Designed miniproteins, single chains. Designs and how they scored, part 35

Each design is a single chain, and the fold is of that chain. pLDDT is the mean over its residues in the fold that is shown.

## One batch from the design tools (miniprotein)

Design m1273
Fold by ESMFold2-Fast:
Structure m1273 (fold): chain A 114 residues (1-114)
Amino acid sequence: AITLTESGGGTYAEGSTLTLSAKISGADLASMDVSWWRQAPGEPEKFVASISADGATSYAPEVVGRATIGVDYEANTAYLFLRDLKKSDTATYYFQATTASGTYKGEGTEVTVV
């Protein structure tokens, strides 16, 4: 079975940097397309960033220049860094991993920007 462990949630100051991580067990990141999504209270889930198995990255327009998605293949951990935090970045953040066998989504990590 594939398991996902998300971390890095909590309360952050406006202007600081958010660091989120997702550790994967039961499959290798090198075989996965990975993405981060977020949902603000009362709003639909929105795309944030992705990296495909071939290393191609994509970012949502509102986070371009502030977001960096990364992978550590030895630790089997994906990261999202979001700089210059705004109060509008307050959301529950979700990690998603896609393989040929299916899509796996984390339980969500709450982030509040004050």
Scores: mean pLDDT 86

Design m1274
Fold by ESMFold2-Fast:
Structure m1274 (fold): chain A 65 residues (1-65)
Amino acid sequence: SLKLTSAFIRAMGIALEAGISVKTRNINGKPVLVITVKTEAQLKAAEEMKKELESFGVELEIIKE
């Protein structure tokens, strides 16, 4: 939907500004957006991305290094 597309664009913008690389993985048979965070700033950005997408049922997994 257009609303999901807008949310996705916002989330990707957050990732770009924070220097986060976003990958798509198949986890337990479901496509999931997977991001690895290395700094506190990236973790904060990842949480904002999750908020943008979670309401649309898009699963995002945050991996902390």
Scores: mean pLDDT 78

Design m1275
Fold by ESMFold2-Fast:
Structure m1275 (fold): chain A 110 residues (1-110)
Amino acid sequence: SSRAERLRRALELAERVQELIREAVRAVNQGDYDRALELLDEAIRLVEEMIALLADDPALKAQAESVRILLEQAKEALEQGDLLSFYVLVIAALGELFVMQRRLERKLAA
């Protein structure tokens, strides 16, 4: 695919990952930890797709890899019942995704 098509797909995935994280937080707040874990697993799979799409952009690829690590750590925290670490890690992941989204939008507008 073209570079513009890959960047546009990565932007769509970044937006969907943010939605999945917000749904996972809502599930945790409702005590539905199984649903939250399913949503985190889906988010991690989409971030892996983003990493593949961003192979030609080392800075964006590294940022996507950082998001994957944060989500994997958030999943482990939730599995251990460490809700404080879960919230800190998902907030960090959302922050990284927001910065990535702004970078992807700038590259597509150029």
Scores: mean pLDDT 92

Design m1276
Fold by ESMFold2-Fast:
Structure m1276 (fold): chain A 64 residues (1-64)
Amino acid sequence: DEIKQEIRRLSGGKETLSQYEAAYVISQLTGIPFDQALAIVRSTGKERFSVEELAELIKELKAE
């Protein structure tokens, strides 16, 4: 899965990301401004994201 590979690349190989790290990755992969990406991440109520959860969210945001 190319999206999961890009998440790992941008996170330095982490398997779980903080809200801030998740927002950064979303911004980089979708082109959404960081502030908006952070708002989306915060709206989930999750304190951390697995690579799988973040990949699913990114696919939704890309209208895939």
Scores: mean pLDDT 82

Design m1277
Fold by ESMFold2-Fast:
Formats: sequence, C-alpha cells, structure tokens
Structure m1277 (fold): chain A 71 residues (1-71)
Amino acid sequence: SVEEAIKGLGSDSALVRASALAELGEIGQAAVEPAAEALRKALKDEDPRVRGAARITLGRIGGPVAEELLK
C-alpha cells in the first residue's frame, strides 16, 4: 500500500528505502501526491542508489506531479 511504502522510505536501511520506491512505482500515479514529501527526501537521500531509484521510479510513473518532483 502507499502508506506502507511511505513508512519504508523512512527506514534506516537503504535497501528498504529502495524497495519502498519500487513499490510506489508499481502503484503508479495514485502514490505520487500522498508520498510527495517522502519522494522529495528520497531524491536527496544520502545513498546514491536510493537517489537513483527515486529518479527511475518518478520517471516511470510520469505525469505533472512526478515531473515537478524531478525538477
């Protein structure tokens, strides 16, 4: 669910945060607004793998809100 994925983005584990991003990508457009703040944080994550996963996930989902987050 979106709420489970958002919680995963707050994990101390980079692997868990990356997995949460993949889950948000599978949910698609409906996840973007509820997770927007967590996605912005993931784009600036300390781990480059998590930052890469966030960019890929938002690119895959697409749409105006995802495009705004990628700026």
Scores: mean pLDDT 83

Design m1278
Fold by ESMFold2-Fast:
Structure m1278 (fold): chain A 54 residues (1-54)
Amino acid sequence: MMEAVNLEFRALALLSEGDYEGAARDLLEAADILESEGDTESAKRLRERAEKVR
């Protein structure tokens, strides 16, 4: 939860810097954390966002 939120904030910072590949990786890592915590809906949304920003 807290760590996944931190990765999402970092992804936003990377997007503002034009690092789409770094942002996608952070979003995928956040999704994996959320899925392991049982939040499969949020995990799917983050994975879809990662595909979009690539």
Scores: mean pLDDT 78

Design m1279
Fold by ESMFold2-Fast:
Structure m1279 (fold): chain A 77 residues (1-77)
Amino acid sequence: MEKLQLEMDAGVYEVKAAVYITVAKKEEDPQKKAEYLEKAAEAYRKAAELLEPVDPERAERLREEAERLLAEAEKLK
């Protein structure tokens, strides 16, 4: 049961990240775009933390995606 709850909670954060990425792509203001990319990265990081004990490979991919989004955000500042 706890494993299922962790996967469900991680899924919520992955959806939040996808929404933030979509908003960032439509944002014309570089500062606001960076803020949404940072929020997306934070959501992926939280999903990765939840998935680490149940799916470490997926957790690693989400951490890599978070790092990519943070690097993209840094270029906009």
Scores: mean pLDDT 83

Design m1280
Fold by ESMFold2-Fast:
Structure m1280 (fold): chain A 70 residues (1-70)
Amino acid sequence: MEERRKLVVQAVGEVLRAIGALLDGDVEEARESIERLREIARKLAELGDDETAREVEELVRKLEERVKEL
């Protein structure tokens, strides 16, 4: 449970960072946070938390769409 909890906390932090970067127009920082979210989703899936991994992947897709608008 500890590793999964750490990954969820990291995911929340990266989502907030990506949103902040998007509001500031910082495409590079937004892309870096999106890439970290992809890594977190992969690790969550490896731990068997497929539901949370899917939710993070959905956030990645939405954030990628917003980056394309910049």
Scores: mean pLDDT 84

Design m1281
Fold by ESMFold2-Fast:
Structure m1281 (fold): chain A 80 residues (1-80)
Amino acid sequence: MEKEKEELRRRAEELSGRALAAARKANELGNKEALELAKKALAYAQKALRVIDDVEKAREYIEKGEEYLKKAEELIEKAE
């Protein structure tokens, strides 16, 4: 149980950091779509951390956040 919570916490924190980096880069590029997706990824990371004791729900939020982050990063890559 604790091992799973720590893994999910680490993933959520990593997602948060990556989402912040993606948001900054999207803003610098003027890519509003990528910025919005990065902000959604950050919101899901924060939600996951708040519900970390609910392992299933935390995992769901992390997975959704990771999907939004991937879309943001793909748009940023195309804009470069």
Scores: mean pLDDT 85

Design m1282
Fold by ESMFold2-Fast:
Structure m1282 (fold): chain A 70 residues (1-70)
Amino acid sequence: SERDKVVEEILKVLEEVYEKIKSLDDEEAQKVAKKLKELHDKLIELVNNKASVEELEKILAEVKKLLEEI
């Protein structure tokens, strides 16, 4: 489904952020890790509540922005 595709893309970008955290200093790594956890927790909540594709796309945009800021 379109929803499953967006969820898979979000998980892929989250994994890319996680890998980049390894190259950051401790202070920046902690800040990014906290944001990563919050976005992951929000994704799980949206999936469990069968949220719309539009709501999932908003999370995708936030995760992509986090990746670009690293």
Scores: mean pLDDT 85

Design m1283
Fold by ESMFold2-Fast:
Structure m1283 (fold): chain A 59 residues (1-59)
Amino acid sequence: SEELLEKARELGRKYAEHKDTDPEKVLEIRKEMLKIFEEAKKEGKYSEVVQAFQEGLKA
């Protein structure tokens, strides 16, 4: 869903912002990412969600 893609993109953005400064925030983001990736696998949209996350990392 578009919702899942937007969530992945936002998590990528947050990960990039916090990866070197806030380990607790990074752990929280990683937990949310894992949940979203599992949902994406069930919907057959794993590659799209991974791409959305990568787009977030670049923003």
Scores: mean pLDDT 81

Design m1284
Fold by ESMFold2-Fast:
Structure m1284 (fold): chain A 64 residues (1-64)
Amino acid sequence: SSMLEKALEEIEELSRKAVRAYILGDTETAKRYLEEALKIAESYDDPELKEIAKRYRKGLESLE
C-alpha cells in the first residue's frame, strides 16, 4: 500500500542518518534516529515492519 511504501521510505532515510551518525561517533544522534524509525515500524500491524522493529529494538539495546 502507499502508506506502507511511505513508511518504508521514512524508515530507510532514518536508518541512513543513524548509520552516518554512528560512523561519526555520535551515538546519541544514532540512537535518536533508530528510536524514530522504531516508532514508525511499530505503528503498523505488518509482518515485514514487525521484523524491522525487532532488529531496530536489538540495535538500540546494543547502543545502551
Scores: mean pLDDT 83

Design m1285
Fold by ESMFold2-Fast:
Structure m1285 (fold): chain A 58 residues (1-58)
Amino acid sequence: MTVEEIAEEVRRAYDEAVRLALQGKPDEAAQYFREKLDELAEKHGREKVEEAIRLAGL
């Protein structure tokens, strides 16, 4: 998976987290986003995920 593909996954996870927060579930939103970033880091490595977060503008 490329950094660009990981950035797309990060953006998708962020959008879902925003949806949860808007539904009045900010704690669930924060947990969801954190778990998704941790899954991506475990699968692809922390350095690639950090670069993907930067590329996603987050």
Scores: mean pLDDT 84

Design m1286
Fold by ESMFold2-Fast:
Structure m1286 (fold): chain A 88 residues (1-88)
Amino acid sequence: SAADERSERTLARLIELARRAGARAVERALELAREGREEEAERLLRAAPEEEIRAFLEELLKAVEKLHKGSAEELEAARKRMEELAAE
């Protein structure tokens, strides 16, 4: 259940990133993987244009960087709030 939910969320995020990158063949391959059609997904991914794969990977790296920045900002805000409470 929890593992299935994690896999579903991961695939959904990857599909969204492929869509944002305009990587249509990658998006379609990920949708097939989500449906459990892994052999068809692999074939489409292998046939995908190099430019689409590159665009997808670039968007994926940007998304990871944003998550790290967001987490750092949230952690810093939480620390400042705790320091203010400790000073009272």
Scores: mean pLDDT 73

Design m1287
Fold by ESMFold2-Fast:
Structure m1287 (fold): chain A 58 residues (1-58)
Amino acid sequence: SLDDAIEYMERQARRALEAGDLRSAALAWRGMGSLYRIKGDEETSQRYFEQAQRLLEQ
């Protein structure tokens, strides 16, 4: 399901952040952004895309 996919991506992002892997964390956050857009949650989708961009600017 979409919720299972979001949970998986959230776990991947958390693991990447703990490891200091900002690039992998940003990719996971972009994935969550896409999934939330599919769910119709445009505000949450936009926040994840913005956070991913900020991580890549590090």
Scores: mean pLDDT 85

Design m1288
Fold by ESMFold2-Fast:
Structure m1288 (fold): chain A 85 residues (1-85)
Amino acid sequence: SSLRNPDLEKGKELFEQGKYDEAIKYYEKAIEKNPYNSVAWNNLGKVLAKQGKYDEALEYYRKAIELNPNYEEAKRNLKKVEEEI
C-alpha cells in the first residue's frame, strides 16, 4: 500500500476541512498504533493550538521534537505557541 498511515492521512484531511474534533480522534488512533510517529504528535499539537489549548499544544510539539530533533515544523509551531502565552 502507498499509504503509510491511513489514520494520520484521514486526520490531515479532517484538519484541512476544519473538523478539529474528528481530526484529533484520527491522530490519537495513529499515535495508538505508532507512538513514535512524530508527525502525528505535531499534527495533534496543531489542532489543539487551533482550539486555543496552548498548554496541550506545547506538550505535543515537545513530544514531536523529542522523537525527531530535526523536526523544523514542530520547532516553529512550538515557538509560535510560546509567543501566545
Scores: mean pLDDT 86

Design m1289
Fold by ESMFold2-Fast:
Structure m1289 (fold): chain A 55 residues (1-55)
Amino acid sequence: MEEEKKKELEKAEEAVQRTLEDIRSLNPTPDQLAAAERALQRYLEEKKEEIEKKM
């Protein structure tokens, strides 16, 4: 159970990291990058809550 939750969290973290790399490759402005980082951090926090609520 705990091991499965950890794997799901790691996958979410990898997805966030990959998305951030993709955004950086587009040469975003500092404001765009900051907004993307905040959005991805919020996504990760929501994902952690989902994993904690999971059965």
Scores: mean pLDDT 77

Design m1290
Fold by ESMFold2-Fast:
Structure m1290 (fold): chain A 61 residues (1-61)
Amino acid sequence: MLEEIARLAREGYEAIQAGDVEKAREKIEEIRRLREESTDPFVRAMGEYAIRELEEALRKA
């Protein structure tokens, strides 16, 4: 889970830097799904943090 969230966050940032808004949103949705599927509070918190950071980066792009 954590490794998957980190991978998706990296791919999301790469998509934002490339100007691929659709791909970035897909990565945010994948992280959201993993967060919802997890019962681990730490994984859920990391997923929420990643989503917030990516959404803020997208808003500023």
Scores: mean pLDDT 81

Design m1291
Fold by ESMFold2-Fast:
Structure m1291 (fold): chain A 67 residues (1-67)
Amino acid sequence: AKAEALEVFYEAVKQTKGEDYASALKQGLERATAGMSKEEQIAYLRMLQAQSPELAEAVAKAIAVIE
């Protein structure tokens, strides 16, 4: 689930911002959410979505995969 959510996030960001930016964000998100429960991961992603509106669609797709 988490690996699939990260891949969906990466692909969505890659389409709008390019591969290098998407790769850096995917690595950062994977590191930040390491050891988190499903509920904690969703809470973190919703916070990221609120703080970074430009990533809102990519984050929404990732949350849908985790839920």
Scores: mean pLDDT 79

Design m1292
Fold by ESMFold2-Fast:
Structure m1292 (fold): chain A 86 residues (1-86)
Amino acid sequence: MRLEGEIDASPEDAGDALATAILEAYRQYRGEDVEIDFRLKENSPEYVEAARRAVERAQDAGVRVERFEIKYLPDGSVEVRVRVRA
């Protein structure tokens, strides 16, 4: 399963939204590998750190994160890719 989206929010709110998306995907798709692919507004350290903290929050809640990637896009946005095992 692959979930894609765009988070149009401040770094803190984007991190909260990403953590919620990871937790909800893990809850809904038990027994499946889920890929989560979200675009954040800009490639700033604040957005990158928010994404990293969101993954850490999901892991603390029991989510198994198999892969976490940050891709810097030519338009100045950041793509966050997370693969979880439900």
Scores: mean pLDDT 80

Design m1293
Fold by ESMFold2-Fast:
Structure m1293 (fold): chain A 57 residues (1-57)
Amino acid sequence: SATDERAKELALKAVNAIQAGDLEAARKYLAEIKALPESPLVRALAAHVEALIKEAE
């Protein structure tokens, strides 16, 4: 779905931001994922990005 494709795009941007050390940008992308309509994939990607941000802190 368009929602799932958007969630994947935002998750990739968040991972790239974490790799660059830009945790502020990563948190903004996480917030955008959480604002998407609910789906199993959206929930899984939000949880994954949140865990990666916690690991980087």
Scores: mean pLDDT 87

Design m1294
Fold by ESMFold2-Fast:
Structure m1294 (fold): chain A 68 residues (1-68)
Amino acid sequence: MEEEIERDIKVGLGLIYAGIANIDMEKGDYEGALESYQKALDIFREAGDEEGARYFEENIKKAQELLK
């Protein structure tokens, strides 16, 4: 129960960071997007969500490419 609640909170927090990163990407703030995607990635890795982690790794690479 405690582990489930912590996991749900972590995933929720990760999704908030992902939302911030998506807004930053739309604004052309690729540095801000990278920071937020990295936070989301770390959270999803801690939660054991490998699919979500892979998604954020791909977006991090995309943002890095757009930074020059």
Scores: mean pLDDT 80

Design m1296
Fold by ESMFold2-Fast:
Structure m1296 (fold): chain A 88 residues (1-88)
Amino acid sequence: SAEATGAYFGANPQAVAEVFREIAREAPDPEVSELLLRAAEALAAGDRERALELAVEAVRRGLEALGVPEEEREEAVERVRRMLEALL
């Protein structure tokens, strides 16, 4: 479940940072990749707030690059923000 996953990642921020690095490696947009790598670095340094902001910005830019309409993009960004707040 999402709660069980959240408990695992909350107990191990390095696991979340590693997921961000894996996604960054496969991201076709270099700005998205850079934001995810910065989010991983912030999380590894213990700055969960900065990691959250950088990860959310990466999602926003990725959706913009894919041509997702603004209303759908903002809804998706809000859902991801709430999910990451529960995980971090």
Scores: mean pLDDT 77

Design m1297
Fold by ESMFold2-Fast:
Structure m1297 (fold): chain A 66 residues (1-66)
Amino acid sequence: METAERLEAEIERAGGKEEAILEAAREMARMLGFPEEEIEELIELIRNKEDPTEVIDRAAATIKVS
C-alpha cells in the first residue's frame, strides 16, 4: 500500500518529534482521502506514541477495496 507506507515512513523519520508527526500524519491522511473518523483515530494513536500502522492499513484497505 503506497499511501500507508509513505505515511509510516514519514512518522518513523520524524523520530519522536510528536508535533511534526501529528501534523504530517494529519496532512497525509487528509490528502489521501482517509475518512475523517480514521484521521482522528490515527492522530490519537500518534499522540499517545502508539503504533498507528494498524489504523493506517485498515483505512487504506477500505479505500482500495471499497
Scores: mean pLDDT 65

Design m1298
Fold by ESMFold2-Fast:
Structure m1298 (fold): chain A 69 residues (1-69)
Amino acid sequence: SAPSAEEVERQQLVNRAANELYENYDDKKKTEEIKKKLFEELSKIVGPEEAKKIVDAVMKNVETQKAME
C-alpha cells in the first residue's frame, strides 16, 4: 500500500519545486527556470504530456496560495 519508488521520486520533485515557486513567486525568470527543470525531470518519469499537466497544477496551486495572502 506504500507508494512506489517512482511515485516517491515524483512527490519529492513536486514538493521541492512547489516550495521554490512559492519562495520565488515574484521573480518571473526564476519561476520559469524552476518550471522548466520540473518539467524536464517529470518528463523522464511520466512523459511530457503528463509532466505538463503536473507542472501546470503545481503552478496553479502556488498562484492560489499567493492570492490568499
Scores: mean pLDDT 84

Design m1299
Fold by ESMFold2-Fast:
Structure m1299 (fold): chain A 79 residues (1-79)
Amino acid sequence: MEEAERLYEEGLRLEAEGRYEEAGRKFREAADIYEKELGPTHSKTQEALYQAVRAYARALGPDHPEVRAVAAKFESLFS
């Protein structure tokens, strides 16, 4: 859990610096750990994955394969 929270905080810092692609990677890593420990429906998992989608979309555009993959995973949490 401490590792996931650290990665999430790193993502927020990178986003504040305009480093959106790196921020997206950190949020995705945090989301993966939160999903493993807390499950896919937990608010921390959903929030981290949502932040990853936003950061990647801002960095790479919505048509990029990485953005599409993370967005699909986020959508799967509600289906």
Scores: mean pLDDT 82

Design m1300
Fold by ESMFold2-Fast:
Structure m1300 (fold): chain A 61 residues (1-61)
Amino acid sequence: SKEEELERFKEKLVEELRRFQKELDELLKSGKISVKEYVLELMRRMADAVEEYIAKERELK
């Protein structure tokens, strides 16, 4: 169903966010980025994920 497809898409987005956060965590630990940069990059990726979710929801009608 459309509801099931949207739920699976959400799970994929959550997994992608988790992987991205792990990459940012390594950059923070190595001193390559600041705490502020870490937060801003994470927030941008979360905003992108929300936009992708909304677009998928609209696509499924």
Scores: mean pLDDT 86

Design m1301
Fold by ESMFold2-Fast:
Structure m1301 (fold): chain A 68 residues (1-68)
Amino acid sequence: SKEEALKLLEEAERLGVRAYLEGKISDEQAKELAEMLKEAEELIKKGEYERAVELARRAIDFVKELME
């Protein structure tokens, strides 16, 4: 759903900002994350909510692995 996609996108953005500010991700990793989030946002704008949900979840997993 749109609501689920937006919620996951917000969570991914929040985690990414926190990880970057804490020095847990590199500039290159931050760029990769930003590209994922931009693609997810574009999918939401196109009404492709299920694909946006999948991508946002992958972005969250990406950040969580780097924060280990």
Scores: mean pLDDT 85

Design m1302
Fold by ESMFold2-Fast:
Structure m1302 (fold): chain A 68 residues (1-68)
Amino acid sequence: MEEEVEELVEQARADPSNEEIRARLERFKATAETGLRYVDEGRMDASMRPTLEAILEKAEEGLAITAA
């Protein structure tokens, strides 16, 4: 999952206008936000928090590139 987001960030740097890459990054962001909410609600293991935060940060970085 982290590796997939990192690949999307690199693809966004190569082609910032690609709407498909933006859509995939938005999906990862939404998934990470939902996962973090589930951790906060006790529905998911708290050990997942650092991984979900890393995914969210990478997705936001990629989205910032595609928004330019």
Scores: mean pLDDT 80

Design m1303
Fold by ESMFold2-Fast:
Structure m1303 (fold): chain A 55 residues (1-55)
Amino acid sequence: GKEEHIKETEESGKELLELSLKNAKEQGASEEQIEAAKKAGEERIKKRLEEAKAK
C-alpha cells in the first residue's frame, strides 16, 4: 500500500545517503562537508516522501 511505498522510499534514500557519506569520509571530506551533504540528502528524502504521500 501507500505506507509500504513511503517506507521503501525512505529506507532506500537513507541507505544511499549513508553510502554517500561513508564514501565522502573515506575521500577525506571535512566534518562540515559531511554535515552539509547529510542535510541536503535529508531534505531531498523529505521532498520525495511528501511527493509519495501526495501521490
Scores: mean pLDDT 79

Design m1304
Fold by ESMFold2-Fast:
Structure m1304 (fold): chain A 102 residues (1-102)
Amino acid sequence: MEKVEEMKKYMEETIKHVREALRIAGLEDAARQVEATLKELIEDMEKGTPEQAYQTAKTIYAMVKAVADVVTRINPQARPHAEKAVENAEKALKIAEELYKS
């Protein structure tokens, strides 16, 4: 229970930082679309099995890394938020892996 709540908090922080990074890069429409997509993936992760949650967390991590690369290339000022988004997505992925292996 507590690990699932911690994972959700890291995912919510991931969304906040990805959204802000995209906004700094001037990609407001992309920020809304990515936020909506990540929220749906997080909801699916909460409803799924530990195996499904782990696969979804891997997908989120890959997506966040790709977005981080694009936004930092467009505007270097996005880097702090992009880095925090990747860091929080990685922390959520580690918890998802622990839940899958337990």
Scores: mean pLDDT 86

Design m1305
Fold by ESMFold2-Fast:
Structure m1305 (fold): chain A 56 residues (1-56)
Amino acid sequence: SKEERIAEIRAREKEIFEAMKEAFLNLGFDEELAEKAARAFTEIEIEIEIKAAEAK
């Protein structure tokens, strides 16, 4: 169901955020900037996936 797909996407949110933050830190971003960038990109990714799941 759409609800199950959305729940799965939300469950991956923390893992995506941590991976994105680590990637930005490895690129030389400072801790604060890496966290802000990771949060922004994670929110965009999750929103796109949720909208795609809602469309199906």
Scores: mean pLDDT 79

Design m1306
Fold by ESMFold2-Fast:
Parts: sequence; C-alpha cells; structure tokens
Structure m1306 (fold): chain A 57 residues (1-57)
Amino acid sequence: MKKPSQESIENAYNNGLKFYEEGDYASARVAFNEVLKYGDPNSELAKEAKELLAKLP
C-alpha cells in the first residue's frame, strides 16, 4: 500500500473480526493491531479493535 486509507483500515478490521469469529486469535490480534497502528486512535474502529483485543484469550 502507498499509504493507509479508510478502506484499508476497514478491511483490516473486517479481517480481524473474521479471524476472531473463526477462533484464530493470533491472526485476529495482528489484524486489530494494524487498525490501531494505521487508524485514528479516536475512531470507532480503533475503539472496537481495542475492545476486541482486550477480550482475546
């Protein structure tokens, strides 16, 4: 990617959610951390990613 975009951040969140639902918590953690790394920390996606990371085993 040339730079992070809102679409790329949404795709990272959706991939993380998919992995979380499948029980692949390691891949979910990586995807949610990408949301936090490249996204706006005050955005709804960042807040949801943080909450899901806190719930990971």
Scores: mean pLDDT 77

Design m1307
Fold by ESMFold2-Fast:
Structure m1307 (fold): chain A 65 residues (1-65)
Amino acid sequence: SAEEELRAFLRELGFSEETIERILALIRNGQGHLAAPLLVREGASDEELLRAGRLGRELIQELGL
Protein backbone atom coordinates (compact mmCIF):
# COMPACT_ATOMS: atom_id res chain seq x y z
CA SER A 1 0.00 0.00 0.00
CA ALA A 2 1.05 3.64 -0.38
CA GLU A 3 1.06 3.99 3.43
CA GLU A 4 3.47 1.04 3.79
CA GLU A 5 5.77 2.47 1.07
CA LEU A 6 5.84 5.89 2.77
CA ARG A 7 6.48 4.31 6.22
CA ALA A 8 9.35 2.24 4.78
CA PHE A 9 10.90 5.28 3.06
CA LEU A 10 10.73 7.46 6.20
CA ARG A 11 12.31 4.63 8.25
CA GLU A 12 15.15 4.37 5.67
CA LEU A 13 15.75 8.13 6.17
CA GLY A 14 16.17 7.47 9.92
CA PHE A 15 12.99 9.16 11.17
CA SER A 16 11.61 7.98 14.51
CA GLU A 17 8.34 6.03 14.66
CA GLU A 18 6.83 9.02 16.55
CA THR A 19 7.73 11.41 13.70
CA ILE A 20 6.50 8.93 11.04
CA GLU A 21 3.13 8.58 12.81
CA ARG A 22 2.85 12.38 13.12
CA ILE A 23 3.49 12.78 9.36
CA LEU A 24 0.88 10.11 8.56
CA ALA A 25 -1.64 11.75 10.94
CA LEU A 26 -1.14 15.10 9.14
CA ILE A 27 -1.81 13.43 5.76
CA ARG A 28 -4.90 11.56 7.06
CA ASN A 29 -6.27 14.88 8.43
CA GLY A 30 -5.83 16.63 5.04
CA GLN A 31 -2.85 18.60 6.42
CA GLY A 32 -0.14 16.91 4.32
CA HIS A 33 1.26 20.35 3.39
CA LEU A 34 2.47 20.65 7.03
CA ALA A 35 4.58 17.48 6.68
CA ALA A 36 7.25 19.18 4.49
CA PRO A 37 8.47 21.52 7.31
CA LEU A 38 8.84 18.47 9.62
CA LEU A 39 10.95 16.67 6.98
CA VAL A 40 13.16 19.77 6.57
CA ARG A 41 13.66 20.04 10.37
CA GLU A 42 14.78 16.37 10.41
CA GLY A 43 17.38 17.15 7.70
CA ALA A 44 15.74 15.75 4.55
CA SER A 45 17.47 16.70 1.26
CA ASP A 46 15.66 18.23 -1.74
CA GLU A 47 15.63 14.82 -3.49
CA GLU A 48 14.26 13.12 -0.35
CA LEU A 49 11.56 15.84 -0.09
CA LEU A 50 10.55 15.21 -3.73
CA ARG A 51 10.25 11.44 -3.15
CA ALA A 52 8.37 11.94 0.14
CA GLY A 53 6.00 14.33 -1.69
CA ARG A 54 5.32 11.73 -4.40
CA LEU A 55 4.68 8.97 -1.84
CA GLY A 56 2.47 11.34 0.18
CA ARG A 57 0.38 12.10 -2.92
CA GLU A 58 0.00 8.35 -3.58
CA LEU A 59 -1.23 7.95 0.02
CA ILE A 60 -3.73 10.84 -0.41
CA GLN A 61 -5.12 9.07 -3.51
CA GLU A 62 -5.30 5.73 -1.62
CA LEU A 63 -7.25 7.45 1.20
CA GLY A 64 -9.65 9.09 -1.29
CA LEU A 65 -8.68 12.63 -0.19
Scores: mean pLDDT 81

Design m1308
Fold by ESMFold2-Fast:
Structure m1308 (fold): chain A 70 residues (1-70)
Amino acid sequence: SPAARAEAAALLVKGKAAYDAGDYEAAKKHFTEALKLDPSNAEAWRNLAKALKALGKEEEAAEYEKKAEA
């Protein structure tokens, strides 16, 4: 829905802010919540993968990069 997409966009902004602050666990949480509301957002999948790489979870990040390309 448009409301869910707007909420997902707000969570994406929060995730990016957390990532920029170096809080990769908070970034992961916000990006994951955004994707539950809007799983079609390729940018959110890429940002989740980026946060996972920062956490040392490279295999999981590679899986989510594929979702960004689908």
Scores: mean pLDDT 85

Design m1310
Fold by ESMFold2-Fast:
Structure m1310 (fold): chain A 65 residues (1-65)
Amino acid sequence: KAKEYLEKSIKALEEGKHEEAVKYAQQAAAEAYAAGLMSPQEATKLVNAALKGDVEAVRKIKEEL
């Protein structure tokens, strides 16, 4: 589930586990895109937010799903 991967990404960012956070964000983006819940542009924004360590941006994207 995309939301479950986003929760794991947020937790990883809060714990300073940056590479794990990006991995979970990529999994969330792939699942949401496959389910038709997210555009390619939205998927790119999610992964970029995780790459920047922007916890609040990742949380906002999760709330909009």
Scores: mean pLDDT 83

